# Designed miniproteins, single chains, continued (2), part 95

Each design is a single chain, and the fold is of that chain. pLDDT is the mean over its residues in the fold that is shown.

## One batch from the design tools (miniprotein)

Design m7292
Fold by ESMFold2-Fast:
Structure m7292 (fold): chain A 90 residues (1-90)
Amino acid sequence: SEAERLRAERAAFEAQVAAHRDAAIEALRKHLAEHKEAYKERIRELLEAGELTEEQARELLAALEAGDAERFLDLLVEAALAVLDRLIAA
């Protein structure tokens, strides 16, 4: 039936998104491990420039130190959404 076809297509789409997210997290984990000290320095610089809050900097540093690429990605997405919200409000 049409409803069964649409459910199958949705499940396939959700699986594709999940696979892309997993691949992105693995790529990010490797990148962050290779450049850990550089990212610590960048986070410090952005905090000093007022582009990150103390809370954002602390959470990013904690995720980086723990090797938690998923949390690091989630924090970056949250920060990007905050910028988008500011643009909408303007």
Scores: mean pLDDT 76

Design m7293
Fold by ESMFold2-Fast:
Structure m7293 (fold): chain A 75 residues (1-75)
Amino acid sequence: SRDDLIQFVADLVRLLKEGKTPAEIAAELPYPLTEEQVRELMKAIRGEEEVSDELIDRLAELFGVPKELVKQLLS
């Protein structure tokens, strides 16, 4: 859901601020995301790079939301 995606992004930001590694975040979040995918999301949250279309597709499928909503929340 949209609310689950918003909570997911909030949790990512919190764990990033706590100094957690990509591997620790991947293990803590209740979603089947790899360390590499979490690293990509962390860089996007910092404004360092854009999330790949493949990862956006995966998150849209996982949360049952439109791709545009995923892009909007990760920009």
Scores: mean pLDDT 84

Design m7294
Fold by ESMFold2-Fast:
Order: structure tokens, then sequence, then C-alpha cells
Structure m7294 (fold): chain A 79 residues (1-79)
């Protein structure tokens, strides 16, 4: 149980670190650690982690949208 939850957490942490960055990866790592401390069953832990990764991805899309809107508003471009 614990080893499986830890492995799933590491998989998502590595993916988020590459896709979003270190802060999102740290957040996922923290959630995984809490799930291990509470002894959450692996099936429930997987469901929670899957929801969290989608939440973090949605946040990244919203951040990118806000940055693009700010750049366009001031006539600036990335690059």
Amino acid sequence: MEAEVREITREYVEKLKKEIGETAARNMEYVGERLLEEGVPVSEAREILEKKIEELRAGEKERDKLVAEQLAKYGLSAG
C-alpha cells in the first residue's frame, strides 16, 4: 500500500515538474506525503492524486492565459 502510493506520487511529481514546474511538483509531493501519513487506501489515494494533477494542470492553463492577456494588453510579445 504505502510503497504503491509513494510510487504513484513520484510519477505525478516528475510529470508536473516537467510540465508546470517545481512549485506544482512540491504541492503534489506534499499531498502524497499526507496521504501516506493518514494511511489512505491506495485506490482512494490514486483517485485523489489524479484529481490533484488535473487541478494543477487547469491552474497552469489559467496562468498562461492571464500572462498572454497581459502581454497583449500592453502590445508586448514573448520573444
Scores: mean pLDDT 72

Design m7295
Fold by ESMFold2-Fast:
Structure m7295 (fold): chain A 86 residues (1-86)
Amino acid sequence: SEEYEKVKKEVEEHVKKAMEAVSQGDYDSALKHLQEAKKVVEDYIKKLESQPPSPEKQKQIDEFKDYLIGLDYYIKKVEELKKAAE
């Protein structure tokens, strides 16, 4: 769907900006972008779960839940880097 592609691109753009911020030692900007990506993922999962179930929607929910695990791990690592830099 158009919304699926839009959400994927929005998440990818936030992650890219977070990676760029990490490369510059700007951990606050990196965390902001990762939290924005996480919110986009969580909002989309919630939206899909509010709609009638289908195999296609379940695959998308599972995919975005995997993204959420990855984002949570990355957030934790950036928080550790920020604390080490203080």
Scores: mean pLDDT 88

Design m7296
Fold by ESMFold2-Fast:
Structure m7296 (fold): chain A 69 residues (1-69)
Amino acid sequence: SMEEKLTRELLEELGLHKSPLITDEDLKDPWKVLTFLALLFNVPEEEQKKLKTLPLEEAIRELLKLLKS
């Protein structure tokens, strides 16, 4: 799916696309992967709530900004 492709691209951008912590089964649920990454990188709860209000593509962009700050 397009959502699965976007999630793979996010993982590649973060250098995690070969990580054993994220399985192919996890890629079938993009929001689960985003939540996992937010927890892994200690993203604040207020920022996580903002991400959940966005379309997936925008949530990916905003998460990437948070992880690179």
Scores: mean pLDDT 78

Design m7297
Fold by ESMFold2-Fast:
Structure m7297 (fold): chain A 65 residues (1-65)
Amino acid sequence: MEKAKRLAEEIERRMKELGAEVEVEIVDGKVYVKIYNADLETEAEAGILSMKLFIEGHEPVELVY
């Protein structure tokens, strides 16, 4: 789905701007985001993005350490 792809691209770009290690996957039109070894600033941004993802019908960001 084009909306899911654009959202995934926006998230990946934003997280990379923060220097985060990010993995974004689209499965059956749902966006899945994993962030590895997040610092405090990246965790805060991930929280905001999780709310946006949930409102759009996707899963929240998964933080992996």
Scores: mean pLDDT 77

Design m7298
Fold by ESMFold2-Fast:
Structure m7298 (fold): chain A 104 residues (1-104)
Amino acid sequence: SLDDRIARIMDAAAAGRPLPEDTPEFVRKAIELARELLGDDPAAFSAVLAAIGNAYRLYEEGKYDEAIKFLEEQAESLRGVDPKVAEALKKIIELFKEEYEKRK
């Protein structure tokens, strides 16, 4: 199921294990970017992984605009609290937008 696939990807990412081979490239790039920018901050990395997982679920449901809006609202709310998390989310938003353009 979609939930099982998302759980496998997120569990592997959180554990520092290789991502499943069926992980979409844009999701893989988003996780790698989050690890590069936030890998030294487990709480920040975990928060961004959760955001990636939720946005990916919305993408698989065809809710592209909702996924992008969700990520943008997360980035805006966290900008004053944790600039690193907000920066990571902004870059992840660009990856999701690029994927959406390829699906048009």
Scores: mean pLDDT 85

Design m7299
Fold by ESMFold2-Fast:
Structure m7299 (fold): chain A 98 residues (1-98)
Amino acid sequence: SMEDFIKELASKSKIPESDLKKIYNYMKELGIPDYDIRLLIAAYVAVKDKSLSFEELAKLAGVTPSQVLFYAGLLKKYGADKSIENFINFLKEISKPK
Protein backbone atom coordinates (compact mmCIF):
# COMPACT_ATOMS: atom_id res chain seq x y z
CA SER A 1 0.00 0.00 0.00
CA MET A 2 1.03 3.66 -0.30
CA GLU A 3 0.98 4.05 3.50
CA ASP A 4 3.34 1.07 3.90
CA PHE A 5 5.63 2.49 1.17
CA ILE A 6 5.86 5.89 2.94
CA LYS A 7 6.50 4.30 6.37
CA GLU A 8 9.18 1.91 5.06
CA LEU A 9 10.89 4.66 3.04
CA ALA A 10 10.90 7.00 6.09
CA SER A 11 12.38 4.22 8.29
CA LYS A 12 15.23 3.53 5.79
CA SER A 13 15.97 7.18 4.81
CA LYS A 14 16.88 10.41 6.62
CA ILE A 15 13.66 12.01 5.27
CA PRO A 16 10.94 12.55 7.93
CA GLU A 17 7.64 10.67 7.43
CA SER A 18 5.78 14.02 7.77
CA ASP A 19 7.70 15.40 4.74
CA LEU A 20 6.89 12.32 2.63
CA LYS A 21 3.19 12.55 3.63
CA LYS A 22 3.10 16.26 2.67
CA ILE A 23 4.56 15.43 -0.77
CA TYR A 24 2.14 12.49 -1.23
CA ASN A 25 -0.95 14.55 -0.28
CA TYR A 26 0.04 17.34 -2.67
CA MET A 27 0.58 14.93 -5.60
CA LYS A 28 -2.73 13.19 -4.81
CA GLU A 29 -4.52 16.59 -4.94
CA LEU A 30 -2.95 17.15 -8.40
CA GLY A 31 -4.48 13.83 -9.57
CA ILE A 32 -1.10 12.14 -10.12
CA PRO A 33 -1.45 8.30 -10.31
CA ASP A 34 -0.01 6.20 -7.43
CA TYR A 35 2.66 4.69 -9.74
CA ASP A 36 4.02 8.14 -10.64
CA ILE A 37 3.78 9.30 -6.99
CA ARG A 38 5.95 6.32 -5.91
CA LEU A 39 8.46 7.08 -8.69
CA LEU A 40 8.68 10.82 -7.88
CA ILE A 41 9.00 10.22 -4.11
CA ALA A 42 11.75 7.61 -4.74
CA ALA A 43 13.58 10.11 -7.01
CA TYR A 44 13.23 12.87 -4.38
CA VAL A 45 14.68 10.59 -1.65
CA ALA A 46 17.52 9.56 -4.02
CA VAL A 47 18.65 13.22 -4.35
CA LYS A 48 18.18 14.03 -0.62
CA ASP A 49 19.75 10.85 0.83
CA LYS A 50 22.69 9.58 -1.26
CA SER A 51 23.26 6.64 1.16
CA LEU A 52 20.35 4.75 -0.48
CA SER A 53 20.99 3.02 -3.83
CA PHE A 54 18.79 3.57 -6.90
CA GLU A 55 18.24 -0.23 -6.91
CA GLU A 56 16.92 -0.21 -3.32
CA LEU A 57 14.64 2.81 -3.92
CA ALA A 58 13.34 1.34 -7.21
CA LYS A 59 12.48 -1.96 -5.47
CA LEU A 60 10.56 -0.14 -2.71
CA ALA A 61 8.64 2.02 -5.25
CA GLY A 62 7.93 -0.82 -7.73
CA VAL A 63 9.79 0.97 -10.57
CA THR A 64 13.12 0.50 -12.41
CA PRO A 65 16.49 1.89 -11.20
CA SER A 66 16.90 3.74 -14.52
CA GLN A 67 13.55 5.52 -13.94
CA VAL A 68 14.71 6.66 -10.46
CA LEU A 69 18.06 7.83 -11.92
CA PHE A 70 16.33 9.76 -14.74
CA TYR A 71 13.86 11.58 -12.48
CA ALA A 72 16.52 12.22 -9.81
CA GLY A 73 18.54 14.02 -12.52
CA LEU A 74 15.45 15.97 -13.61
CA LEU A 75 14.80 17.10 -10.01
CA LYS A 76 18.41 18.33 -9.67
CA LYS A 77 18.18 20.18 -13.02
CA TYR A 78 15.13 22.15 -11.81
CA GLY A 79 16.35 22.63 -8.21
CA ALA A 80 13.41 20.55 -6.92
CA ASP A 81 15.80 18.74 -4.52
CA LYS A 82 16.67 21.89 -2.49
CA SER A 83 13.50 21.93 -0.35
CA ILE A 84 9.97 20.51 -0.13
CA GLU A 85 8.67 23.92 -1.29
CA ASN A 86 10.91 23.77 -4.40
CA PHE A 87 9.70 20.20 -5.10
CA ILE A 88 6.04 21.34 -4.81
CA ASN A 89 6.77 24.27 -7.18
CA PHE A 90 8.31 21.78 -9.66
CA LEU A 91 5.11 19.66 -9.47
CA LYS A 92 2.99 22.78 -10.15
CA GLU A 93 5.08 23.63 -13.25
CA ILE A 94 4.90 20.12 -14.79
CA SER A 95 1.10 20.05 -14.12
CA LYS A 96 0.41 23.22 -16.18
CA PRO A 97 -1.41 22.59 -19.49
CA LYS A 98 0.89 22.86 -22.50
Scores: mean pLDDT 81

Design m7300
Fold by ESMFold2-Fast:
Structure m7300 (fold): chain A 78 residues (1-78)
Amino acid sequence: NAEEIKKIAEETKKSVENLAKRLGREDMLEKYKKDIEEALKNNDISKIRKTVSKFIADVLLEIGDEIEAELAARRAAR
C-alpha cells in the first residue's frame, strides 16, 4: 500500500542521508529526493524500488571513490 511504500522511501532516505552529507554529496541526495517524490506521487512500486536501489548503489560507489581518493591524497602528500 501507499503508506508502506512511503515508509520504505523515508527509511532509506534517513539511512543514507548522513553518508551523503558526510561525503559532501548533498547533490546526490537532492536528486534522490526528486526522483523518489515523483515515484511516490504515482505510487509506482517498481519505480520506487529501482530509484531506491540505484541511489544506494550510487552512494556506495561514491564512498568507494572517496576512500580511494583520500588514500591517494595521503600517499601523494607523504
Scores: mean pLDDT 70

Design m7301
Fold by ESMFold2-Fast:
Structure m7301 (fold): chain A 115 residues (1-115)
Amino acid sequence: MDKKKEAIDYVNKIAEETKKEVERLMKEFGYSEEEIERALNIIDETKKKVIDIINSADYLTDEQVEEIKRILELGKEAILDVLRYHKDDSLEVREFYLRVVGLSLINEIKKVIEK
């Protein structure tokens, strides 16, 4: 299997799982539909940027694919933690932290690919 395709397929899978958990958790916490849509849009933006970075690599090794998967799993947990720990904060503060997690995820994956 193409290792880039394996990594991209995993990005799509983890993004779908993350969006489902985010929607479930935000509904449980009583967030508005508008707040949920904004959070899901940040996840989609991060997903697109991650896929673009993976596509920029000429090839990926097995070790790079496994490290990308690890970073993505940590990113999912960090997104869920933002929602749990910042549930009483303003929309702007929560969006800021979600974007910070997204930027961290993007930068860590860039480092893997640049090796």
Scores: mean pLDDT 86

Design m7302
Fold by ESMFold2-Fast:
Structure m7302 (fold): chain A 94 residues (1-94)
Amino acid sequence: MSLVEALRKEAKRAAEELGLSEENIALMEEYIKLVEQIKDPLEQAKFALRFLAIVVEARVLARQGVPAEEIHARFKEEIEALIEEIKEYLEQEK
């Protein structure tokens, strides 16, 4: 099974489990499309793993009873930061 397919499955589970907004779902889709563009398999795996770490953190916070609004805001901030990093990386690959 491809790494990108695994990311899409986890993104769908996170959206359903955490009740993510359409904006956060769109950010996850943008990120996964950027990961798919990475030519170096090791860097692709590293960026995929960083995304999974953010999803796991959100799930842990939800289980600990952190308010949904705080989890959603943190998730958005972390995904937006990661999108900026991956865009900078892709410019270097060209």
Scores: mean pLDDT 84

Design m7303
Fold by ESMFold2-Fast:
Structure m7303 (fold): chain A 94 residues (1-94)
Amino acid sequence: ITDEEARALLEEAEKLLKSDDPEKKLEAGELALKALESSDPEIVLRAVELALQLAKSKDPEVQKLARRIAERALKHPDPEVRALARRTLEVIDA
């Protein structure tokens, strides 16, 4: 995925995340998961921040998607990305 494509996916995900609809939150999470393939650490950090917001959802499927994003981000070479991923997992397990 290109960084331009990842940014576009992330902008759409941020719009969907504003909805209280769990289905739209799931769509937002799938877009964020794709944005993790970006080579830009800032885009990846933003995708993980979306996962952190999804982790606060009471919907189990939304929380599972947030966990998938966080587990992917734990493998990232940027220590800030990994730190935010760990924080996301802590929120899910709380």
Scores: mean pLDDT 81

Design m7304
Fold by ESMFold2-Fast:
Structure m7304 (fold): chain A 92 residues (1-92)
Amino acid sequence: DISKVPLSKKIEAFEEILKVLGLDPKTITWKQLKEALEEAGIPASIFGDVLLKLGEKYFVDALLEAIYNYLSKNTPKTEKGKKIKEVLEKHL
């Protein structure tokens, strides 16, 4: 259960995912992250409830949980999607 994983490990996983996607964590917008994740085969629809209910403080926690749950049920079809799954398995 990734809800029990320390926030520090979730931040490490998030930063490594951004690196896989070719995104700079200092300048990234939600639009850029959403488009890069969709290109990697992770649909933005999985984040609807997360973005509506959670403030910025819990964004990384909720984002990683949504991605992890999706990739646990759906085999990644892209090279970037496979690398994201490997990052999550390594850190979470």
Scores: mean pLDDT 76

Design m7305
Fold by ESMFold2-Fast:
Structure m7305 (fold): chain A 82 residues (1-82)
Amino acid sequence: STEALLEGIRRVLAELPAVEAEILALPDPALQEEAIRQLEGTLAQLERIRAALPEEDRGPVDELEARLRALIARLRAALAAR
């Protein structure tokens, strides 16, 4: 259901800071790169979900996409600075 999907999105949004901290704490840059690739895959899946939703229901998914893009950019910048 749409409500269950939106609730799932809200839970993921709340978990993003912990995900960022976990990826930054990984001991191997190769594992960090793999984690970033997984996040990029999640972003692609959200873009497909967005396309399937009515316009009025896109708000939470748009917020998650924006926050996830910002997270990926921060993680890639952190890896490049090391």
Scores: mean pLDDT 84

Design m7306
Fold by ESMFold2-Fast:
Structure m7306 (fold): chain A 93 residues (1-93)
Amino acid sequence: MRKEELRRLAEEFYEAKENNEELPKEKVEELVEAAMLVEGEREGREEEAWLQLIGSYLKAGKEEKAEELLKERGWTREEFEERVKKYAEEAEK
């Protein structure tokens, strides 16, 4: 995903919040996704942000969107699960 697109979506999210505008659920999800990725990149936690986002889509039953994000990051589902386990183990130690 391009950094410019992520920035635009994040700005739209903040503008919609200030204007108290009703957005379609799908558009809200895209804006939240963009905001999470932008914040993760700034804090050097880009990988963690991607893992959280993909995991959220899998829990919501949106498997097609999760697979699309995995492809954009260059991860297989197995690599995603291994990375999630690694972060969980490091948090427990």
Scores: mean pLDDT 65

Design m7307
Fold by ESMFold2-Fast:
Structure m7307 (fold): chain A 104 residues (1-104)
Amino acid sequence: MEAAKEEAEAAEASGRGGEEAARSNGGGVSQSSAGMSLLSAGTSALMAGRLAGTEEAKEYGEKGAKAGNEGGLKASRNSGEEAGRGAEEGGRKTAEYARKAAEA
């Protein structure tokens, strides 16, 4: 359970990093950074579910990974406010699912 909580914390940190990168004025560089951070957040959410080991935890981890991937794609494919909104939504959902996975 401790390892699953550590991965959930990593997912939250990476999600926040993605949001911050997307909101900065860096254009393509910031979009790339936001996308990478959100993909990392999704991976951490998936690992939190696997480490927690229950079927429910795995399902939440998979939902978190999906949210991170979708947020990352939205951040990398769009620009300006649309990229920022995608990153914020994806990061927040990934962190929520990662937390649920660790608690399941």
Scores: mean pLDDT 77

Design m7308
Fold by ESMFold2-Fast:
Structure m7308 (fold): chain A 68 residues (1-68)
Amino acid sequence: ADLKRKLLEAARAGDEDEVRRLMEELKGNPEAESILAEALIICQKLGHEACAQEIIKFAKKEFADLVD
C-alpha cells in the first residue's frame, strides 16, 4: 500500500530518482506488475518520458509480460 502510493506520486511528479528507488522496493512484490503498469500510464499521460522509460526498463527485466 505505502510503496504503491509513493511510486504513483513519484510518477506524477516525474521524479526519476524516487521512481527507481521505489521500483527496487517492489522486487518480489506480487502486485508489482499492476503497480508498475499504473505508474507507466501516469508517466505517459503527463509526458514524463524519462520516468516512463525507467519503468519500461525495469518491467522488461523483472516482468517480460508487463509491457508489450
Scores: mean pLDDT 77

Design m7309
Fold by ESMFold2-Fast:
Structure m7309 (fold): chain A 84 residues (1-84)
Amino acid sequence: MSLEELEKKYEEEIKKVKDPKPYRELLEAIKAGDEKKAGELLNEIILSDDVSAELFRLIGELAKHYGLDGVAERAFGMAEELEK
């Protein structure tokens, strides 16, 4: 999947959440390569329970594309936990 397709799919999926604001801020932090801020925002999202396995997979793919390997690993782990 291209980066453009990933971003489009992410924008469509966040329309389904109760509060898209932390998800939008996370995308901007990922695009900026700010691993610390992206990690903090991902933790906020996890604690909100406003989550889905598909959104965590998209976060992981986006973070991996921008080289935020720690954020990507954590997001993929959360997606896997939600699918069990």
Scores: mean pLDDT 84

Design m7310
Fold by ESMFold2-Fast:
Structure m7310 (fold): chain A 71 residues (1-71)
Amino acid sequence: MNLTLEELLKILEEMTKSSREEQLKLMFEVANNIDDPLVAGQILQIFVDLLDGRLSLEEAKEKIKEIIEKS
């Protein structure tokens, strides 16, 4: 099963409001619902960078769009 861009952006926004336990569950949902492990890894890295404050929400959204549009 592949998550849509809209679903990924919704999860990204939900992560900014979630506990660490819920963030981990959302990351596992992403990993299990993206068929390409390289794409899954790139998206999960964007989530980590957002949560660590290395990316803004807008920057994270743009990077996810770029990955999905190239795939």
Scores: mean pLDDT 79

Design m7311
Fold by ESMFold2-Fast:
Structure m7311 (fold): chain A 62 residues (1-62)
Amino acid sequence: ELEKVKEEIAKRLGLTPAQVDAILEVFGVKTKEEAEELKKRLDRVVANGRQTVADLRASAAA
């Protein structure tokens, strides 16, 4: 259910339950399906961000 998806998002992003609730409210997420789509988008953004930071560090750290 939706609560399990919220817990997975919190665990993956290192956020508190209150922060996850705030994000879901901002994006208007009310169903499990909408929460799963948001989770996929956030996972992709985090993965891309980590790669970008690694590339910047490799190219002399800023």
Scores: mean pLDDT 68

Design m7312
Fold by ESMFold2-Fast:
Structure m7312 (fold): chain A 65 residues (1-65)
Amino acid sequence: MSAAEAVEVLRAAEEISAEEAARLLGVTKQQAQGLSAAAGGDSGPVLDRRGARALAEMAATGSGL
């Protein structure tokens, strides 16, 4: 999967597991949870839409990833 495809999946997600988000971004589950929390999203095993959207925007702009 390309980085652009991963970003599109995350932007479309209403909810995504931290493990799946980490896999898409090539980071650890703990890093994905931390990035979601920093954006005001969930830090649990399942990330909310806010967390998923924030991860997508960070990946798309190269900020923090």
Scores: mean pLDDT 76

Design m7313
Fold by ESMFold2-Fast:
Structure m7313 (fold): chain A 81 residues (1-81)
Amino acid sequence: DEERIEELLERVKELAEQLKGASEEEIAKIQQELIEEVGPGMASFLIYLAELYLEEKDEEEAEEQLRRLIEGMLENERRRS
């Protein structure tokens, strides 16, 4: 679980960098590729987290918030499965 959280956190940070300064066409391509990779629900969640990361001025606070959101999502998935 901790390893999955860190993996998703790094993926979110990578997405944030890809979205930063990307054109509308590039953003659409990134979204489509992400949907194909992880499905529409997870793709929407990761994009939401990437947007939060870009808006937060404190990197440590942003990472902590993202970890909590990722952990909660993974916990909810386990409960429904």
Scores: mean pLDDT 78

Design m7314
Fold by ESMFold2-Fast:
Structure m7314 (fold): chain A 121 residues (1-121)
Amino acid sequence: DLKKIAEIFRKKAKEYEEKGDYEMAELFRRLAEAAENEDYEKAKETVIEMLERNGGDVSRKLIEEIKNMDDEQIRQFLAALALALEGASEEEIRAALAGIDSPLIKSTLLALATNRRVLKE
């Protein structure tokens, strides 16, 4: 459900804005708009910009994999990212990533979900 995915990204944008991270807040707002409009090219560009801001070797490898994704893979990635940001289960995240054959993407989103669950408890 792309509307629910966009809602999760807008919620995350508000959290970053409340922390004073206006740049990350704007990126999540752009990602939410791209998801609602099924603008997978803009969604891909926005995720790459988020990873460039984060930096590091893992982000660089993720950028290369994301650049090679088709529209359906980007759609699945956005769904899995939204689930990870809400601290969803490993089973739910793996199901969302069924069309993405990337151990790096799977491990990264599973780690994000685990960290979100720990921080909310």
Scores: mean pLDDT 83

Design m7315
Fold by ESMFold2-Fast:
Structure m7315 (fold): chain A 98 residues (1-98)
Amino acid sequence: NEDVKRQAEIAPILLSASQVVSDFLNLVKDDLDFSKELLEEFERLQAELVERAVAGEVTPEEVAELLAKRLEEWTSKKLNVSIRVEGGEIVAEFELKK
């Protein structure tokens, strides 16, 4: 089943993105409104990208780049952030804004 194969190809990307979000939320947990908004937007983006990947509209590389870009845009509002794609996974470095 091609749909199962496409889901399997993006699963490591989605898992690494979820880990980045979890790590970020642990750093900004006192801002409940921001944390809620980010979680809702991230869950919506994940659902959209899974649907588009299954439909063959985006590649695993495009999923990784779109997630990295959106996560950097969201997280950079609170922290100095560098987000990149390494070995098919999303990696983030967070630094407090000085």
Scores: mean pLDDT 80

Design m7316
Fold by ESMFold2-Fast:
Structure m7316 (fold): chain A 87 residues (1-87)
Amino acid sequence: LEEVEKLLEELKELLEKKAPSSEIVAKAMQLLDKIQELFPDHPLLPEITKLVMEVAEAVRNGESDEKVYELAKRFAEKVEELLKEQK
C-alpha cells in the first residue's frame, strides 16, 4: 500500500513539473504493476489498466504533452479513488 502511495506521489510530482512524457509513462506503468500485484481483483483495475494503455498509446502516437498529462492525471485520479475505497 505504501509503495502505491509513493509511486502515485512521484507521478503527481512528474506531472506538476511537466516532466518528459517518457518519464510519465514509465512511472504510470510502474504504478499499474504494483496495483495489479496488490489489488488483482479490484473492480477499478480494468479502468485503471485502460487509462495506462491510453497514456502509453498517446506517447507512442506522438500526441501533445498536454494530452499525455491529461490522460496521466485521469489515471492518477482513478488510483486515488481505488486507494480511498480501501479506507
Scores: mean pLDDT 81

Design m7317
Fold by ESMFold2-Fast:
Structure m7317 (fold): chain A 65 residues (1-65)
Amino acid sequence: GPAGEAARKAGEAAARGDSAAAREYSLQANTFGPEAGKGAEAAAVAGANGDEALMRRGAEQASKA
């Protein structure tokens, strides 16, 4: 859903070093609830560290909110 999509984009932006876009997508995910925002933030942190599995986990967490 849209929360999980925003979280996925936050992770991908962080993975490419675009911290501004990662923040914008995390804020977008947070509009669907604080748990969605937490999932997006987790995906962004994982993306910045190159951890694709944790990035997908964060997006999944956001999609369940």
Scores: mean pLDDT 84

Design m7318
Fold by ESMFold2-Fast:
Structure m7318 (fold): chain A 78 residues (1-78)
Amino acid sequence: MDFEALAEEARKRASRENAAEILIEGHRLKNEDLIRIGLEVIAPEEADVLITYPFEDQVLLLSGRLSEEQLALLVSEV
């Protein structure tokens, strides 16, 4: 898989609607660029700090910033 192309495509298509899916994909692939893109959409001011946390802790810390649909999607992957 071309992780550089995947990250570039994610960056172009990143929105509040798909940020949770990008974050999940980043953790599944262990792709830090995808994790960062997802975090930057959800919590741009904290992305650099949040990226150092494990996935479960990222979900917990982001819970107040997500729609019900996004939170349900992320919780289903924990």
Scores: mean pLDDT 76

Design m7319
Fold by ESMFold2-Fast:
Structure m7319 (fold): chain A 81 residues (1-81)
Amino acid sequence: SLEEALEKQLEGIRVFGEKIIELLETDPEKAEEMYQKMVEAREGLRRYLAEETVSPEVREAAERLLEELERQIKKIEEAKK
C-alpha cells in the first residue's frame, strides 16, 4: 500500500540520519558525504512540490517525507555543535 511504502521511506530517512550522527565522531568525512545527500534529497523534494502537478495523496506523502528530512537535518546540525 502507499501508506506502507511511505512508512518504510520515513523509517529509512530516520535510520540514515541516526547513522550520520554516529559517524560524526568515528568518520566525519563519511558523515559529511551522507549529510550532503540528505540535503540534496530535501532540495529535490522542495523543487518537486513547487514545480509538479500531482494528486493530493502524492503531495501529502511528499510533504511528510520532506518534514522528516528537515527534522533529521536539524538534528544533525545540532549534533555538529
Scores: mean pLDDT 86

Design m7320
Fold by ESMFold2-Fast:
Structure m7320 (fold): chain A 59 residues (1-59)
Amino acid sequence: AKQDIIQHVEQNVGKTLKEIAAPFKQDDEVGKALLLADKDFNGYLDSEELALLKRILSA
């Protein structure tokens, strides 16, 4: 569920996008949302990018 994805990301915000996305590698939409949220393309999510991800997944 979307809430499970958001909770997982919040618990793992200090890790790389690849590590955060690993449980969802079969869900292309979740993987794409994570990549779109990483505005700086640095492979990590900061607090502003996390807020963007929540908006994408909640829409």
Scores: mean pLDDT 70

Design m7321
Fold by ESMFold2-Fast:
Structure m7321 (fold): chain A 82 residues (1-82)
Amino acid sequence: DVEIVTKELEELLKKFEKQADEWRKKYPEIQPHLDAMLENYKKALEAAKKGDFETAVKYLQEAFDQYRKAMKVRREAIEKEK
């Protein structure tokens, strides 16, 4: 059911926002990619709530791409500390 899936995605977004705040504190260089990820994820949820699943998938793909970029920057920051 779309309603159940949307609720689960909203709960996941809240968890991502909390985790993002913790990571920004330790790795401020990832902030631009985390902010872009969260923005695109919110746009995906809005599109899904309107029944526009094609647009929702496009924003979700962009959110995942930004998340991957954030994780790459975080890994590079950790490696430089060693």
Scores: mean pLDDT 77

Design m7322
Fold by ESMFold2-Fast:
Structure m7322 (fold): chain A 70 residues (1-70)
Amino acid sequence: VKEEVEKLLKEIEEEVKKAAKTKSLSETLKLFQELSVKFFEKLEELKASKEIMTEAYKRLLELAAELLKS
């Protein structure tokens, strides 16, 4: 479960960073929102613990903060 969550987070980070290089900030944020929704749907399917969900959410917030600073 942790390995699968880590893989999904890495894929989101790579997709968002790729979009940030080629798309506007608004388009990148929309993609980030779409990927985040799909990610949490996948976590619910995996029945991830509240701790895993909280940690994943914090990591997504950090990614969003870094994106806005760029």
Scores: mean pLDDT 77

Design m7323
Fold by ESMFold2-Fast:
Structure m7323 (fold): chain A 58 residues (1-58)
Amino acid sequence: SERLERLEEEYRRRMEELQEQLRKGAPLEDIERQRAILHTAYAIRKTGELLDRELEEK
């Protein structure tokens, strides 16, 4: 769906921003923690969209 595509694009963009912070000398541990947070948020939102579809069908 369009919403899933937008969520994926936002997630990818934010992950790329964290990669740039790492290149600029941000601590690896901090970046890894933030990546985990972003991934969890993305997974929750994506699961919600998929669940809505399943509830519509079976």
Scores: mean pLDDT 80

Design m7324
Fold by ESMFold2-Fast:
Structure m7324 (fold): chain A 121 residues (1-121)
Amino acid sequence: SRAEAKLAELLAAVRAAAGDAGHVDPAAFRAALEVLLGTDTPLRRELIERLVAAVRERATDGHVDPAAFRAALEVLLGTTPEAQALIDEILAALAARATDGHVDPAAFRAAMAVLLERLGV
């Protein structure tokens, strides 16, 4: 499907940028968002920039903690009760699969599948 193809491209981009670490760095996250959202509109480019900036400001030693990722998702999805419920679901899916504070490709894939469904891509 179109969503599966985009998710495969997303995971390939994250893997290529992140290397061996299981860390989500700002460059890997930017590449992932460019695949997911596209760069064809000013609004999508602004959204990517805001999301990457929110993650960067809260990243420590190349790690993205749940609070930084929550802030990034709030930029993308908003702060309505419905958006907060979806953010909580995405963060719970990531937390269930994280090891030693690292987000592995499978955890990232699960979180991005929820996000892709929400964005209608």
Scores: mean pLDDT 56

Design m7325
Fold by ESMFold2-Fast:
Structure m7325 (fold): chain A 85 residues (1-85)
Amino acid sequence: YKKVVLVDFASAETARRLAEEMEQAARELGAEVKVRVSGTTVMAVIEAESKETLDEAVRRAEQLAKQAGATYVQVSEATQVALDQ
């Protein structure tokens, strides 16, 4: 199971810090995460073996983004976003 979390911030520094926090939190929940930062935007692809683990990892990522003062948060299916090179 796989979802994409897209987050925007007012500053690139906040975006970089949140990217690292989201990666750590997802790993603690047993989910795989691939994070891309572009300016003030953070894109995180979260993948898990079970739907329950994925939903919890996504919920945690959204919570972290909100606590960090995100101006925009969007969650979507992985097929809507390509994060490969």
Scores: mean pLDDT 74

